# Designed miniproteins, single chains, continued (3): the designs that were tried, part 41

Each design is a single chain, and the fold is of that chain. pLDDT is the mean over its residues in the fold that is shown.

## One batch from the design tools (miniprotein)

Design m9405
Fold by ESMFold2-Fast:
Structure m9405 (fold): chain A 82 residues (1-82)
Amino acid sequence: SMKELMEKALKRTEEMIKKLLAYMDSINVPQDVKDQIKQQADQLLAILQQAVDSTDPSKALQLLQQAEEQYQQIAKILHEAE
């Protein structure tokens, strides 16, 4: 079902974020950059959780669009940290 696919996506995203944060720790990324990434990641996970919990498929799709926007913000912070 769509809900099961979204739950799988949420778990994969959580695991990817954990790996990203661990990698950033291993290369001594500044704490302020890690804090920014963590805040954006927490927002991304919250939006995905809302999508999973949604009983309205249209609302779930809108939340997935918002999650894509948060993902782009994380990418920008990482690019600027280079």
Scores: mean pLDDT 78

Design m9406
Fold by ESMFold2-Fast:
Structure m9406 (fold): chain A 65 residues (1-65)
Amino acid sequence: MPSVEEIQQRILEKLTEMVRSSTGSELEIEARASQQIAEEGRRHGLSPDQVLQIMNEFRKRVEEL
């Protein structure tokens, strides 16, 4: 079973690559990314705080792109 840190890193890497490779509106891409983060968090039994940490780090990475 992957650790919380491993789950967070995999989600961040996957979603960052999705943003880089995706075409279409930024709003649609961000909405899908947020939905995937929430769904992965739910599937892996992450706490709301742990899910929020992933979302905040993802937003920071996207802003730095």
Scores: mean pLDDT 73

Design m9407
Fold by ESMFold2-Fast:
Structure m9407 (fold): chain A 58 residues (1-58)
Amino acid sequence: ASLLQEAQQLLQQAELVKQAAEELMKKNNYKDTPVYRKLMQQAEQLLAQAQQLLEQAA
């Protein structure tokens, strides 16, 4: 119930952050930037949290 909803929200946030990182890469001619790395780390953390909540909900 609530754990599944929290997991869904985290997955949505991770996708938005990932999309923002990809847009930065496009604007910067696919050159790696500190901001891109930070956004990718945030997306990975959100995905990891979502997976843990899904495991607890099971």
Scores: mean pLDDT 79

Design m9408
Fold by ESMFold2-Fast:
Structure m9408 (fold): chain A 96 residues (1-96)
Amino acid sequence: DIEEIKKKLDELVEEFRKTLENENNIEEIKKKLNEITDEVDKLMSQVKSQSDRIELARYYGLQMSLVLAERVNEEMLKNGRYEHIVSLEEVLKAWS
């Protein structure tokens, strides 16, 4: 059931969002991203239809992009700095 998988993806994205709210250490964020990526890969491997896998990957990608953008926005508002965008770009690349 695609909707059940989307619900599980939403739970994983929310878990990552909570990590981004509470963690400033990039290596710890990367570790959590890797854990979530492993769980996403397990969920995707249960999907038998290639078209469904593509739709789920797009759905996950959009949700992930939104939580990462929220973290970048909050750090920019707090510090007015752009250097940490490079570190968040590394997180984005690790996810991609």
Scores: mean pLDDT 76

Design m9409
Fold by ESMFold2-Fast:
Structure m9409 (fold): chain A 84 residues (1-84)
Amino acid sequence: SEIDKKIEEIFRKLAEVAMKIPDPELRDRVLALISRAAQAIRDGDYEAFKKALDEIRAAVPPEYQAEVDKLVDELNKVIEEKKK
């Protein structure tokens, strides 16, 4: 669906931000959190999804915080449309 394509695009952009993180251990951790958020959406587990997004925000370095917050806000809007 159009909505599922938008969700996939936002997750791709989140992964691109994570790939910019110079610390390999932190990068891998953020990528794993992004994967958990995507899986939670596939499972319809919106509580697990919200928890994963909160953990992504907490883990991302300050220099990427604004970019991540924008993508998370876009993702939340698309998910609210999908619930209808």
Scores: mean pLDDT 85

Design m9410
Fold by ESMFold2-Fast:
Structure m9410 (fold): chain A 80 residues (1-80)
Amino acid sequence: MEEGKKLLEEAAEEVEDEKVKEAIRAALAALEAGDIEKAGKYVAEAAKLLAEKKKVMSEEKVEEILEKVREGVAQILNAL
């Protein structure tokens, strides 16, 4: 759980867009509250916003951030 939280916080810090940061942080808050459905909606929103950033951020960097989000979510869900 702590490792998953760190991955999500790192992913949020690596993006400059406030909407992406808010979506990742909202997903973390929902996971901490046990609201898996709400967390899934925020993860989907973050992924959608990150995909739109491929024009201003390298595709490799976008995929790196998405992998941190996916791994962080998986770590937290496995601890619940």
Scores: mean pLDDT 76

Design m9411
Fold by ESMFold2-Fast:
Structure m9411 (fold): chain A 81 residues (1-81)
Amino acid sequence: SAAEIAKLPEIDARGKSAAEIEAELRALMAQGVRRVRILVSRKPDDDSGLAALQAILRLGGTIVDNEILDDETARLVVEFG
């Protein structure tokens, strides 16, 4: 539910590389976190959306939601097995 999603940990992936995003996701997974919100940029000069997808794929995550928040940002919800 939206209320459950709002309680999930969030990382801000904007301006970050896939390696930086992967490191932050690994830290959350080490704490037992299985679902995460990832804030990504929609700006053409920011590769954070693609970087987040690469990090998620490397960690075996599944994207369960992708919401456009505004002209500059989107939010992914990712689940790890």
Scores: mean pLDDT 85

Design m9412
Fold by ESMFold2-Fast:
Structure m9412 (fold): chain A 63 residues (1-63)
Amino acid sequence: PTQAITVPRSDLAQLPAGLRTYARQHDVSVTVRSADLSEAEQAALSVEGPGPGHLTLDLTVVD
């Protein structure tokens, strides 16, 4: 499944904690994809979960 969200650039620092919490609560891995971020930044935000579920997060970053 794919979910789209928009976040202000100032909120990027808080995203990893939120995504780790979500992945743990829902037993899913989260793959972050964004045209506004480098491949390294996308990989750094992505989270491996212990369960079989996978979520693709289509992220738009705005100022």
Scores: mean pLDDT 79

Design m9413
Fold by ESMFold2-Fast:
Order: sequence, then structure tokens, then C-alpha cells
Structure m9413 (fold): chain A 66 residues (1-66)
Amino acid sequence: SKEERQRRAAAVYERLLAAGLPLEEARRKAAEEVGVSEETRAERDALAREIADKLIEIGDEFEASL
């Protein structure tokens, strides 16, 4: 499903960021590993927003725990 694919991409992105990859490289590699089609910019942008939202969510949870 779309949601499952986006969650997998977000998880890969987080893993790559934790490994020390630059943000742009991590985003590119996450999309690549999940096999996201390059057919439409809208689909890639939606995936990018999901990844960004996931990072914001993690940051907000961290702030709330302080």
C-alpha cells in the first residue's frame, strides 16, 4: 500500500540519517531502496513530505520529553 511504502521509506531515511549520511543523500537512497517510481513528481513530493513529517514528529516527541 501507499502508506506502507511511505513508512518503509521513512524508516530507511531515519536509518541512513542515523548512519551519518547527508539529508539529501539519505532522502535519495531511501526512495531508491523502497523502489519508488520516478514517474511523477507529485508522488515523490508526497513521499518527501511524509519523511519530513516523520522527522518533525520525532523532534516534537523529543521536545515533549524534555
Scores: mean pLDDT 67

Design m9414
Fold by ESMFold2-Fast:
Structure m9414 (fold): chain A 99 residues (1-99)
Amino acid sequence: VEEKLDEAIRHLREALRAARAGDIEGAKRHAREAIRLLKEAKKLAEDNPEVVKKLEEAIRSVEEALRALEAGDIESAQLYLQQAIGLVGEALMLARKAK
């Protein structure tokens, strides 16, 4: 779980960097990869409902960021990506605590 969450955070940070630089396609690519990794992490964490809940919140935040990017709303996209990074960080802390 932790390896996929660390990789998802890396992609979310790259998406945020790309969005700030005006690279909308790069931001969308990294955001989609983060969603894929978060969905895989959610399956691996199915025995931990607190982690699953945080990952579901993070996935929704990234999906909102993608919609904002599609609409050209870079400010909202950045806020949603930052929210997702925070939520994944919380999920990572919860996953580490369960070990």
Scores: mean pLDDT 84

Design m9415
Fold by ESMFold2-Fast:
Formats: sequence, C-alpha cells, structure tokens
Structure m9415 (fold): chain A 85 residues (1-85)
Amino acid sequence: DLGARLAATEPLEALLERVRREEEERNRRILSTSEEPPEELVELGKELAPKVAGGGADTLARAVIEAATEEAVAAVRRGAEAARA
C-alpha cells in the first residue's frame, strides 16, 4: 500500500502537500496534452463553467485543475485517517 508506506516515512501534512503537488502537475499535464480529457475532468469543467464568469479557457482549466487536485487530496486524507483509526 503506497499510501501507508508514504505515511510511515513522513508526517501526514507533508504527505498531503506532496500529493497536492503531484496531482496538480498530473491534472495540468492531462489538460494540456490530452485532446480527450477524462470524463471526471469534463464534468468538473461543466460544473465550474458558470462559476468562472468572464474567464477564458485558461481560467476554466485552472479551476478544474484546482478542484480535481483538492478532491484527490481529500481522498488521500480520508484514507490516511482511516488507516490511523
């Protein structure tokens, strides 16, 4: 279990910061290089488009990357907390 191994080698906050950094980079790469982004990112884009009033594609892409990254970090936090409990 990668999550358990990472939690054993560094504090939870350091793990979450690392995950946030890696997921942000991953999502940014997917949106910049993929002509057909994953359905999850497409659905996030549809949800966030009304909230990004007056913003262009770059603003929407940044919002999608941020939302997807925060969701992934929250999932890792829940998994780590469950492992600690």
Scores: mean pLDDT 71

Design m9416
Fold by ESMFold2-Fast:
Formats: sequence, C-alpha cells, structure tokens
Structure m9416 (fold): chain A 75 residues (1-75)
Amino acid sequence: MEPPVIKVYIPESLKDQVEEIRKKLAEWAKANGLKQGEIVLLPTEEEAIEKGLKESQELREKNKEFLEELGKKLR
C-alpha cells in the first residue's frame, strides 16, 4: 500500500530554519517509510501543535516524534 504522507506544522518562530527543517523532514520521512508532504507555517507554537494533533492518530504520533527529534537537534 502507498506510504502515508507526512505534513508538518511549524511556528513562525522557526521560519528562518524552514529550509533546514525541510531537509531533516525529508531524511526522517525516508528513514520511517513515509512520503514527504508540505511544511506549513503557523503564527504560534501552540497553533502548530494543535494542528498537528488534529491529524490522524498515526500521523499525529509521527509528527510528534519528528518535532521532538527536531527540538533536540536545534538546541
């Protein structure tokens, strides 16, 4: 069956890192058997989290894992 498409929601506070995040998303998606989707910028971190949590349960869990890994790598 076709791999699920991952879409990531990112706060505007990370807009200057969107290209780096896009590259990391591509690598992470490939490693996890996912098809890379869009990166969506939202005004606040809270809105980005809420939007991600509204995705399907499977995509929500994968988005959370990616954002947690991204947070560790960007610090």
Scores: mean pLDDT 67

Design m9417
Fold by ESMFold2-Fast:
Structure m9417 (fold): chain A 87 residues (1-87)
Amino acid sequence: PPFKPASDETLARLVEAVAAADPEQQIYLAETEIENAKAYLKQKAPQEVLDKLRRLLRAIAEILLKSSDPRVRELARRMLELVEELE
């Protein structure tokens, strides 16, 4: 089935939402994007889609690494591991 990559504007707004969120919401949003990335990898999504997901995950991870919550920082580490799998 064809994949439709999200627009750059949509991805930027998602990153802004993560930056503004509390730790529990950051965990929820990060876990959702991790599961989305895993699903796209399993389905052999086109490289254009994987490139956009890699940029999104890295941008979110960089925000989460600045958190004082160790659970949030651990999710950032897991997201960075997925970034390597997307390339």
Scores: mean pLDDT 79

Design m9418
Fold by ESMFold2-Fast:
Structure m9418 (fold): chain A 80 residues (1-80)
Amino acid sequence: MPSEEELEEEARRIAEGAVNLVVFAAEHDKSRKVPTEEQQKRIFEETFAFTLERLREDPFDPFVGMRAVAFADQLYLELQ
């Protein structure tokens, strides 16, 4: 089983990727506003916490990255 520190590192990596995908999607969709630095920080912090809890429940969840992206996108839409 991964250590708590390894789970935190993995969760951070996944959350960073999720935020980057949300930003990339907004940059390529004229109907979307690119999230501000403050919004990106908020989305990262909340997505990191969500992803870490998922990894604690199942460290080998093959869909955790997809869940993180869906969570980040939903939060982004709520901040608009």
Scores: mean pLDDT 86

Design m9419
Fold by ESMFold2-Fast:
Structure m9419 (fold): chain A 94 residues (1-94)
Amino acid sequence: MEELRRRIEAAVARQRPVADANADGGKEERRALLKEVLREAFELPASISDADLDRLLALMSAIAARDEARAAALYAALPPELRAVYDRMLALGE
């Protein structure tokens, strides 16, 4: 867990100047930066598509919105590798 936490912190720190420079950039630019952080921090294989990452981001948004039905459906639609990523993110938030 500590190694993953440090990698996420490092990835976020590397992306922070870009995110700050694009603070008023579109929702699309922030979404792209978040996908890049996830690919770097979790060392995602090339088999994970942008559409799969879009589902993961939609799941996180559904959780934030307290939409349990949508969150459950999105989680079930994720490939096993991204379900593992989500489970690890929850463990880090503890």
Scores: mean pLDDT 70

Design m9420
Fold by ESMFold2-Fast:
Structure m9420 (fold): chain A 71 residues (1-71)
Amino acid sequence: PNAGDAKAVAIVTLEATVDGKTYTGKVAFFAKTAEEALEKAEKAIKEAKEDLAKNEPDIKLKVLSVEVKEL
């Protein structure tokens, strides 16, 4: 869907630790509903953790917060 069709956003704040160094970042997931935005965020987090465990096991990923907003 086009960006103009989004009615909700889920903002995920992540912490990644690589070789003792910690990095923080935010990722936004847009959807038509708050529930759909949250489901997209949860699916992406699960897939990212599984991919890191398989391909880059030295990277530790932690979810600091998930904030859902209606637009």
Scores: mean pLDDT 79

Design m9421
Fold by ESMFold2-Fast:
Structure m9421 (fold): chain A 76 residues (1-76)
Amino acid sequence: GMVKATVTVPKEYFDEAVKAARAAARGLPIRVEVDPEKNSVVLTGEDEDAVLSVARGVKAYLLSKGIPAEVKVEPA
């Protein structure tokens, strides 16, 4: 079934998180949606390994820049 990963960052880093998520998901069967009110980027796909890999990659990239990021994974 579908899997959903939500990446949440402080408001000031929202645009950077969105760019990182879109770049990381490029060419993959992953839908990228933005939630500006919650400072979150949502990654959705049928391939759980791909969704988790992208979400973890985005979080690691942001943390390497000193940007705190929280990832929540749920069935979609």
Scores: mean pLDDT 87

Design m9422
Fold by ESMFold2-Fast:
Structure m9422 (fold): chain A 73 residues (1-73)
Amino acid sequence: IEVPKAKDADEAIDNVALLGSQFASVRDRLPPEDAARIAELLRQAAIAASKGDVEKANEYLKRAAEVLNEALR
């Protein structure tokens, strides 16, 4: 799973929704600790995006995608 790099806060919010939807579709197949970590990273990305911090939002989204891809392997 790969998340596009957001250009602004609106795109970052859309990317949180996109990755969140993908995460929800596989959540029951993940270890509980990995699921909790991904959920927390997505929450932090949403908070950063709401503050207009696009760089931090992209960082949290990238990390959430990395944890999700690692857990699915």
Scores: mean pLDDT 82

Design m9423
Fold by ESMFold2-Fast:
Structure m9423 (fold): chain A 59 residues (1-59)
Amino acid sequence: LTQQEQNAAVEEIMQEFEINREAAETILKAYDFNVEIAKRAIRLELAADKEAFLKKYGL
């Protein structure tokens, strides 16, 4: 991904999940900036254990 594509991915995650840029960047880096996989993983983690998700990413 180009830096422009990476920035777009970060902003998409921030807008959908209402999390800060730092958390969005951390999550995307864990999934090699694959937005679809990152979004699916976030939705699954939030559904399973929202508190653990927030703690893991410092939210």
Scores: mean pLDDT 78

Design m9424
Fold by ESMFold2-Fast:
Structure m9424 (fold): chain A 96 residues (1-96)
Amino acid sequence: DIKKAYDAWQNAQKALGDYERGKSSAEETIKAIKDAQKSLLSLETDEKFKEALQKAFDTIIEAIKAGSKRPLRALTPEQAEALAKADIRLKIEAAV
């Protein structure tokens, strides 16, 4: 589960970077982000944190749909913090 979430998140980060450089479509990038969202949310048991993380991914998807080439800039501070905490957790747990 953790390895699948880590792989999905790494793929989503790559897809976001490629999208920002015009190398991938919005549809392909949204699919990668949805896959990461599903995998990461399945690991979370804290309902408030899970809600913030879900909203972070939804905000990124909305920004891409609106044509933003920097969708991560659409995140609120709370959403950005939730995403950063999830990223750190995955890196720690995947390193074992």
Scores: mean pLDDT 82

Design m9425
Fold by ESMFold2-Fast:
Structure m9425 (fold): chain A 60 residues (1-60)
Amino acid sequence: DANEQTLQLVVQTAQDLPSIEDVQRLYDLLQAGADQGGETVRRLAEAVQQILDQKQQQQS
């Protein structure tokens, strides 16, 4: 499924980002896209939010 491939690529990209600030920027971009009514983009934003939360816990 193209949606699953896109999700995997976005998750991998977010995990590969070394700084919380870069993950936050990715989340902000996806969140803005989700406001346009894309269910797929909303799912991507949720996945990146989980990674952001994990990285924030490691830094705190």
Scores: mean pLDDT 75

Design m9426
Fold by ESMFold2-Fast:
Structure m9426 (fold): chain A 75 residues (1-75)
Amino acid sequence: SALEKHFEKVIEEIKKKLPDLPADVQQEVEKILERAKELLQRYKETGNVKDLILALMHLISAHSEIYVTELQKKR
């Protein structure tokens, strides 16, 4: 599905930003992305839309961690 491909692309884009983050933030974001990937994989196997929604929520959380870190760098 188009949504699935979009989620995979977003995960790839976030992963490209990881090397520029502090080690502790990188670790936190990696944990969130692994959970998002797990939930997306479960959706692909079961078709359970709740897993798709949870995967999306985890992607939003990963973006938030990066955004907060970016704001703190401007200090």
Scores: mean pLDDT 80

Design m9427
Fold by ESMFold2-Fast:
Structure m9427 (fold): chain A 76 residues (1-76)
Amino acid sequence: MSPEERAAEALGRRLGEVVDEVQRHIAANPGWSRRQVGQYFVELAARRLEELDREYGGMVRATREGDELLIELLPA
């Protein structure tokens, strides 16, 4: 498997883990608004993707733009 293929697979897996964690957190915090949920999702995703970028030598870039997260998969 190429480095790019490994990074893409890892990105997909990491995003799935973030979604699962957010869903569990929503269940534990039923009083949260959609805005609070969105902010938590973006913050958690940004942190998890920074970890992934470090592991893959800068191939996974996550940039926070307000309440949105821009994700780029860069070549090795």
Scores: mean pLDDT 78

Design m9428
Fold by ESMFold2-Fast:
Structure m9428 (fold): chain A 72 residues (1-72)
Amino acid sequence: MSAEEARKEAENVVDEAGPAIAAATPDQRLALGKQALVKATNVIMDKVDLDTATEISRELAERVQALVAAAA
């Protein structure tokens, strides 16, 4: 899998969690965001090299934080 394909697949996992995060209570948003991030990082962990996985994981964490913040 290319880095771009892995990123898109992981971003789709985060995006699928978006509606649930938006509909959740403030306390639940943090937990749902953390769960979405774990699921998304698991998608890339064995598909790309360590450096690429680390970079994508940071981007995913920022994306999750933005979704949680936007829901506030």
Scores: mean pLDDT 78

Design m9429
Fold by ESMFold2-Fast:
Structure m9429 (fold): chain A 97 residues (1-97)
Amino acid sequence: MEKQLEAVEKAIEELKELIKEAKKNNTPENKEAAKYFEKAIEYLEKYKETKDEKYLEKAAEYLEKGLILLYPEEKEGAKKAAEALKKAIKELDEYAK
C-alpha cells in the first residue's frame, strides 16, 4: 500500500536530517552515528524493495545505535524511537490488508 511506502520514505527523510545534525560536529562519535544512520537508510531501502521484515529490524537496530552515540543521555529514547519505527510501518501494512 501507498501509505506504508510513505511511512518508509518519511523515516528515510528523518534519518537524513539526523545525518546532517551528526555532521555538524566533527567528533568520532558523531561520525560513527552518521554511518549508523546511513546503514539504517540502506536497510529501509531494502525493506521497500523486498518487504522482508529482517531489513526493517536491521534499520531499527542501526537507528538505535546512532541515536545512542548522538544522544548518550537518551538511551531509553533511542530504543523507543527504534520500536516506534517498526510499529508505525507494520501497523500501516496491517491496515492495508
Scores: mean pLDDT 77

Design m9430
Fold by ESMFold2-Fast:
Structure m9430 (fold): chain A 93 residues (1-93)
Amino acid sequence: HMSEELKKIKDAIINTLKYISDYFKEKLTDPELQKKVEELMKKAIDEINKATSLDEIRKIVDKFLEELSKLPGITKEEVDYIKNLIDETLKNV
């Protein structure tokens, strides 16, 4: 069994990633970019579900943000905003 604290962190981060995906689906008009964001989100969620430590979750999030920043139409300001949302989520769990 996973610790209750780790489960709470996973649930909070997954919820944040879903909100981020919905934000980009509304903002990005290019279906190919929307699909890429969705695929990156699904991969990150799958990896988070398999994670066994907070450090592992942080590495998964960092990789997700790095891959997201490589997509055309996504700005550094948007990536920084997302990082702040995730950091706040981690503080409040």
Scores: mean pLDDT 78

Design m9431
Fold by ESMFold2-Fast:
Structure m9431 (fold): chain A 95 residues (1-95)
Amino acid sequence: MERKNAAIGAGSAIRVIGSAEDLRLTARRVVAEDPSKRELAERALREAEEAVERGKKALKKLTENISDEEVAKEVEEVAEEEVERLTRLTEELRE
């Protein structure tokens, strides 16, 4: 049962990653086509970065509310992998 909640949380984080990547690509394209829109692109990147940080916090909270030790370990491993992916995405958004 707790695995179902963990899967929902992971799915939400993956959706946030996808949305942030699309926003990053759009922002870069907008600046390349029209440098005067740099401020708009920077705002879009900031919103994407904030969304990624919210995803990280949601994943961490999932591991704190699991009472089954085996389920908690599996969720912690998945959450750690997703946090690494979100961290990498955040670094790429700043490039």
Scores: mean pLDDT 62

Design m9432
Fold by ESMFold2-Fast:
Structure m9432 (fold): chain A 56 residues (1-56)
Amino acid sequence: MEEEIERAVAEVERLAKGGASLDQLRLFKEMYVLRAPPEAQEELEKALDEVIEKAS
């Protein structure tokens, strides 16, 4: 679970550095959260929100 969160964060960071729009980053977050187990969804959403806000 932690490894999956770390991979998702790294992927969103890579996309942000590559010039992805905020809308694209948010769609990516939604996809990851939707596919995650319920117990991981809240933690994953918070981690990805922090990455997206730093990219803004």
Scores: mean pLDDT 78

Design m9433
Fold by ESMFold2-Fast:
Formats: C-alpha cells, sequence, structure tokens
Structure m9433 (fold): chain A 77 residues (1-77)
C-alpha cells in the first residue's frame, strides 16, 4: 500500500498537467483534485461531481483522459 501510493500520487500529478493541456477549459487545480478523489480516494464519478460542483460529464472527461495518460506514463517505464 505505502509504496504504491507515492508512485500513484506522482503519476496523478503528471497526468493532471497533460489533461489540463488537452482540456484548457479546466484549471490544473481542478483536474488534479478530480483525479486524486477518483484514483486515490476511490470515489465514483457522481461523488466527485457532487463534491467539486462539476457535471458528471466533465468529471468523466477528466478521469477518462487522466486514465489514458497514466497508462501511457506506465508504458514508458
Amino acid sequence: MDEGVKEAEEIIERAAEEVAKKFPEFSLETVLYVLRMHFLDGMSLGEVASLTGLSVDNVSKIVTEGARIMVKLDEEK
């Protein structure tokens, strides 16, 4: 648990920067917060939407692209 958490947090921070570049309508802070809530805290898309005030569609866009970028970053290892 402890070893994977540090690596996951760093990957999420890198993914958030790339997601924010792809979707400039979202701030880096918003993207980072959404990705952390979903991938580190295990919250559903609906729960993240309720807490952030974003639509479920916007949360889904951020999470889907974040997941794709995280997979790509893992493949670079």
Scores: mean pLDDT 79

Design m9434
Fold by ESMFold2-Fast:
Structure m9434 (fold): chain A 88 residues (1-88)
Amino acid sequence: MERQEYAERAHEYADKLGTENGVSQEVVDGLKATVDRAVRDGASPEEIRKLADMLENAYKGSKKIKELTEPAVRELDEAVRRVVERLE
């Protein structure tokens, strides 16, 4: 149940991240918190990998996030990288 909940939230935030309407600090913080929560909840390596891939794809497509939230973008990037490194 909890694992499904964070996966759904990650999907929702990733969709928002990839839109041209842009991304607020709240969305960036929400994505970072979702990754951290998945790790703390002991999600399977496959679930963490899928989440990291989703965030990475959305992040690369988001012009707005790079423009408005450079420090938060860096923290999100670091969080995604830590998750990916842990799976190796």
Scores: mean pLDDT 56

Design m9435
Fold by ESMFold2-Fast:
Structure m9435 (fold): chain A 84 residues (1-84)
Amino acid sequence: MAPTAAQKEQGKKLYQQGLQYLKQGDIKKALEKFSQAASLGNSEAARKLGELLSKLSKDPSLSASYYTAGELLGIGNELDEELG
């Protein structure tokens, strides 16, 4: 139901894993990790999930790994700035 302190910590770890997949160009795995983190109450993961889904809606082939590394690196750099 409501996220516990342990679930919030797990959400942060999943969010960080999502950031790593995003930097590697694996949007599918990044979405999976952000979705899991958001389900555990991680607001940053929920925001990034929304941003990625918004970008994916403009290119439905993205699930087939047809996005450019430069575009993914742009998203990853924004995530790094948010983390500090």
Scores: mean pLDDT 67

Design m9436
Fold by ESMFold2-Fast:
Formats: structure tokens, sequence, C-alpha cells
Structure m9436 (fold): chain A 94 residues (1-94)
């Protein structure tokens, strides 16, 4: 899908809003995963920096994936229609 610069800016803004709400959860998940892997824990400052980066990257993928699901649902894909409804319900809780 070719995106306009305006559409890209709107998607980036939405991704930032989603990321801001998930940073703390991402931080906790990173700490737990590093602990489970038996790796030495990075500094708290570094873990928070990584959590912010990962939350934003994940949010961007969610926004892109949501747009892709919308296109597939419009084409009559029943899996995409159900997944779109589920994703929209999750976003509405943010």
Amino acid sequence: MPYSEEEKAEMDELAKKIAEKSVERTYQLLREQVRKAGLPLPSDERLRELAETLAYTAAKLIVIGHDFLRELAAQGNPWAAEELARTEAEIAKL
C-alpha cells in the first residue's frame, strides 16, 4: 500500500499514543524475559530506553497491521474481519 506523507504522519502519531500507554508493561516484560533467559540484567536506565524503543516499534507494527487487516476485511477475508474487530476493541481500551 502506497501511503501519503500525511497518512504516514497520522500513523506515526497514533503509534506514539499507543506506545506511551504500553511503555511500563513493555519494561516489566523485558525485565522478566531477560531474567528467564538467564542473561545479566542491564541498567534500569538502559532497560527503560529499550522498553520505549520496543513499545514504539510494536505500536508502529500494530498500526500498519491494523490498516492491512482493514484492507483484507474490505476484500471479504473473514479472518481479517474478525481480527480487525478484536484489534479495534483492544485499541478502544487504550
Scores: mean pLDDT 74

Design m9437
Fold by ESMFold2-Fast:
Structure m9437 (fold): chain A 72 residues (1-72)
Amino acid sequence: SIEEMVEKAREIAKKLKERGVKVSPQHVQIALALAKSGASEDEIIDYLVRQLGVSREKAETIVKAIKEAGLL
């Protein structure tokens, strides 16, 4: 559900903030939606960087966190 996706994105963003990495929960939500649609790690990183202006380092950190959560 959309509500479950929003909650997961907030949890991931909170865990990253606790590790000293500040990312937008909205960017995490978009990355999760792309992952659920079957996008690869590289496709998600490219989208975050090119379409949303996220730094490559932060995009890679978001994708790694999603993968660690078992969602990719």
Scores: mean pLDDT 84

Design m9438
Fold by ESMFold2-Fast:
Structure m9438 (fold): chain A 95 residues (1-95)
Amino acid sequence: SREEVIELLEKARKIAEELRAKTGHPRVDTLVELIDMALKAARDPSVTPEELARLLDGLIDAANDLVSDPSMTEEERKAAREIAELLGKARELVR
């Protein structure tokens, strides 16, 4: 399921990049960087499922922080929710 995790992370990254283009919010920049780190980890055979799970847990927290951010518009919060859902699905596959 590493391939499925990578596909979900790539989908999350595309949404995060679109969100970055709409807003100059520093938390969005951080989220994109964390997704890139998780993608590298998912492609690295030396990274354990437990290590990848911890990275994904941190990533989910970062996405949920955006959903809860009062500076975000409703459309931007919807994008952040979609990112969190994709990351949650990726996390389930790492069990």
Scores: mean pLDDT 86

Design m9439
Fold by ESMFold2-Fast:
Structure m9439 (fold): chain A 82 residues (1-82)
Amino acid sequence: MEEEIKEKIRELLSEIPGVDEKTAEEIAEKVVQSALLDGPEGAADTTRSLLKQKLPGEEGEKLAEEAAEKIRKLLEEAGIPK
């Protein structure tokens, strides 16, 4: 379950322009940890914060928000409680 979720998050993040494979893996690991502690909302917040640090500017903010929402939904579908 955890490895499968981490892999899906990593794949989602690596599709974002400006996010390399190593960065996607590091963010995915932190996002999974946040999901276990604070649920899908906490994971979404972590995703936004980390992506905004890597992707500055208005486009980066939009991409961070879209990725955070996708990850929140993915975690909810995987049965991670709020």
Scores: mean pLDDT 79

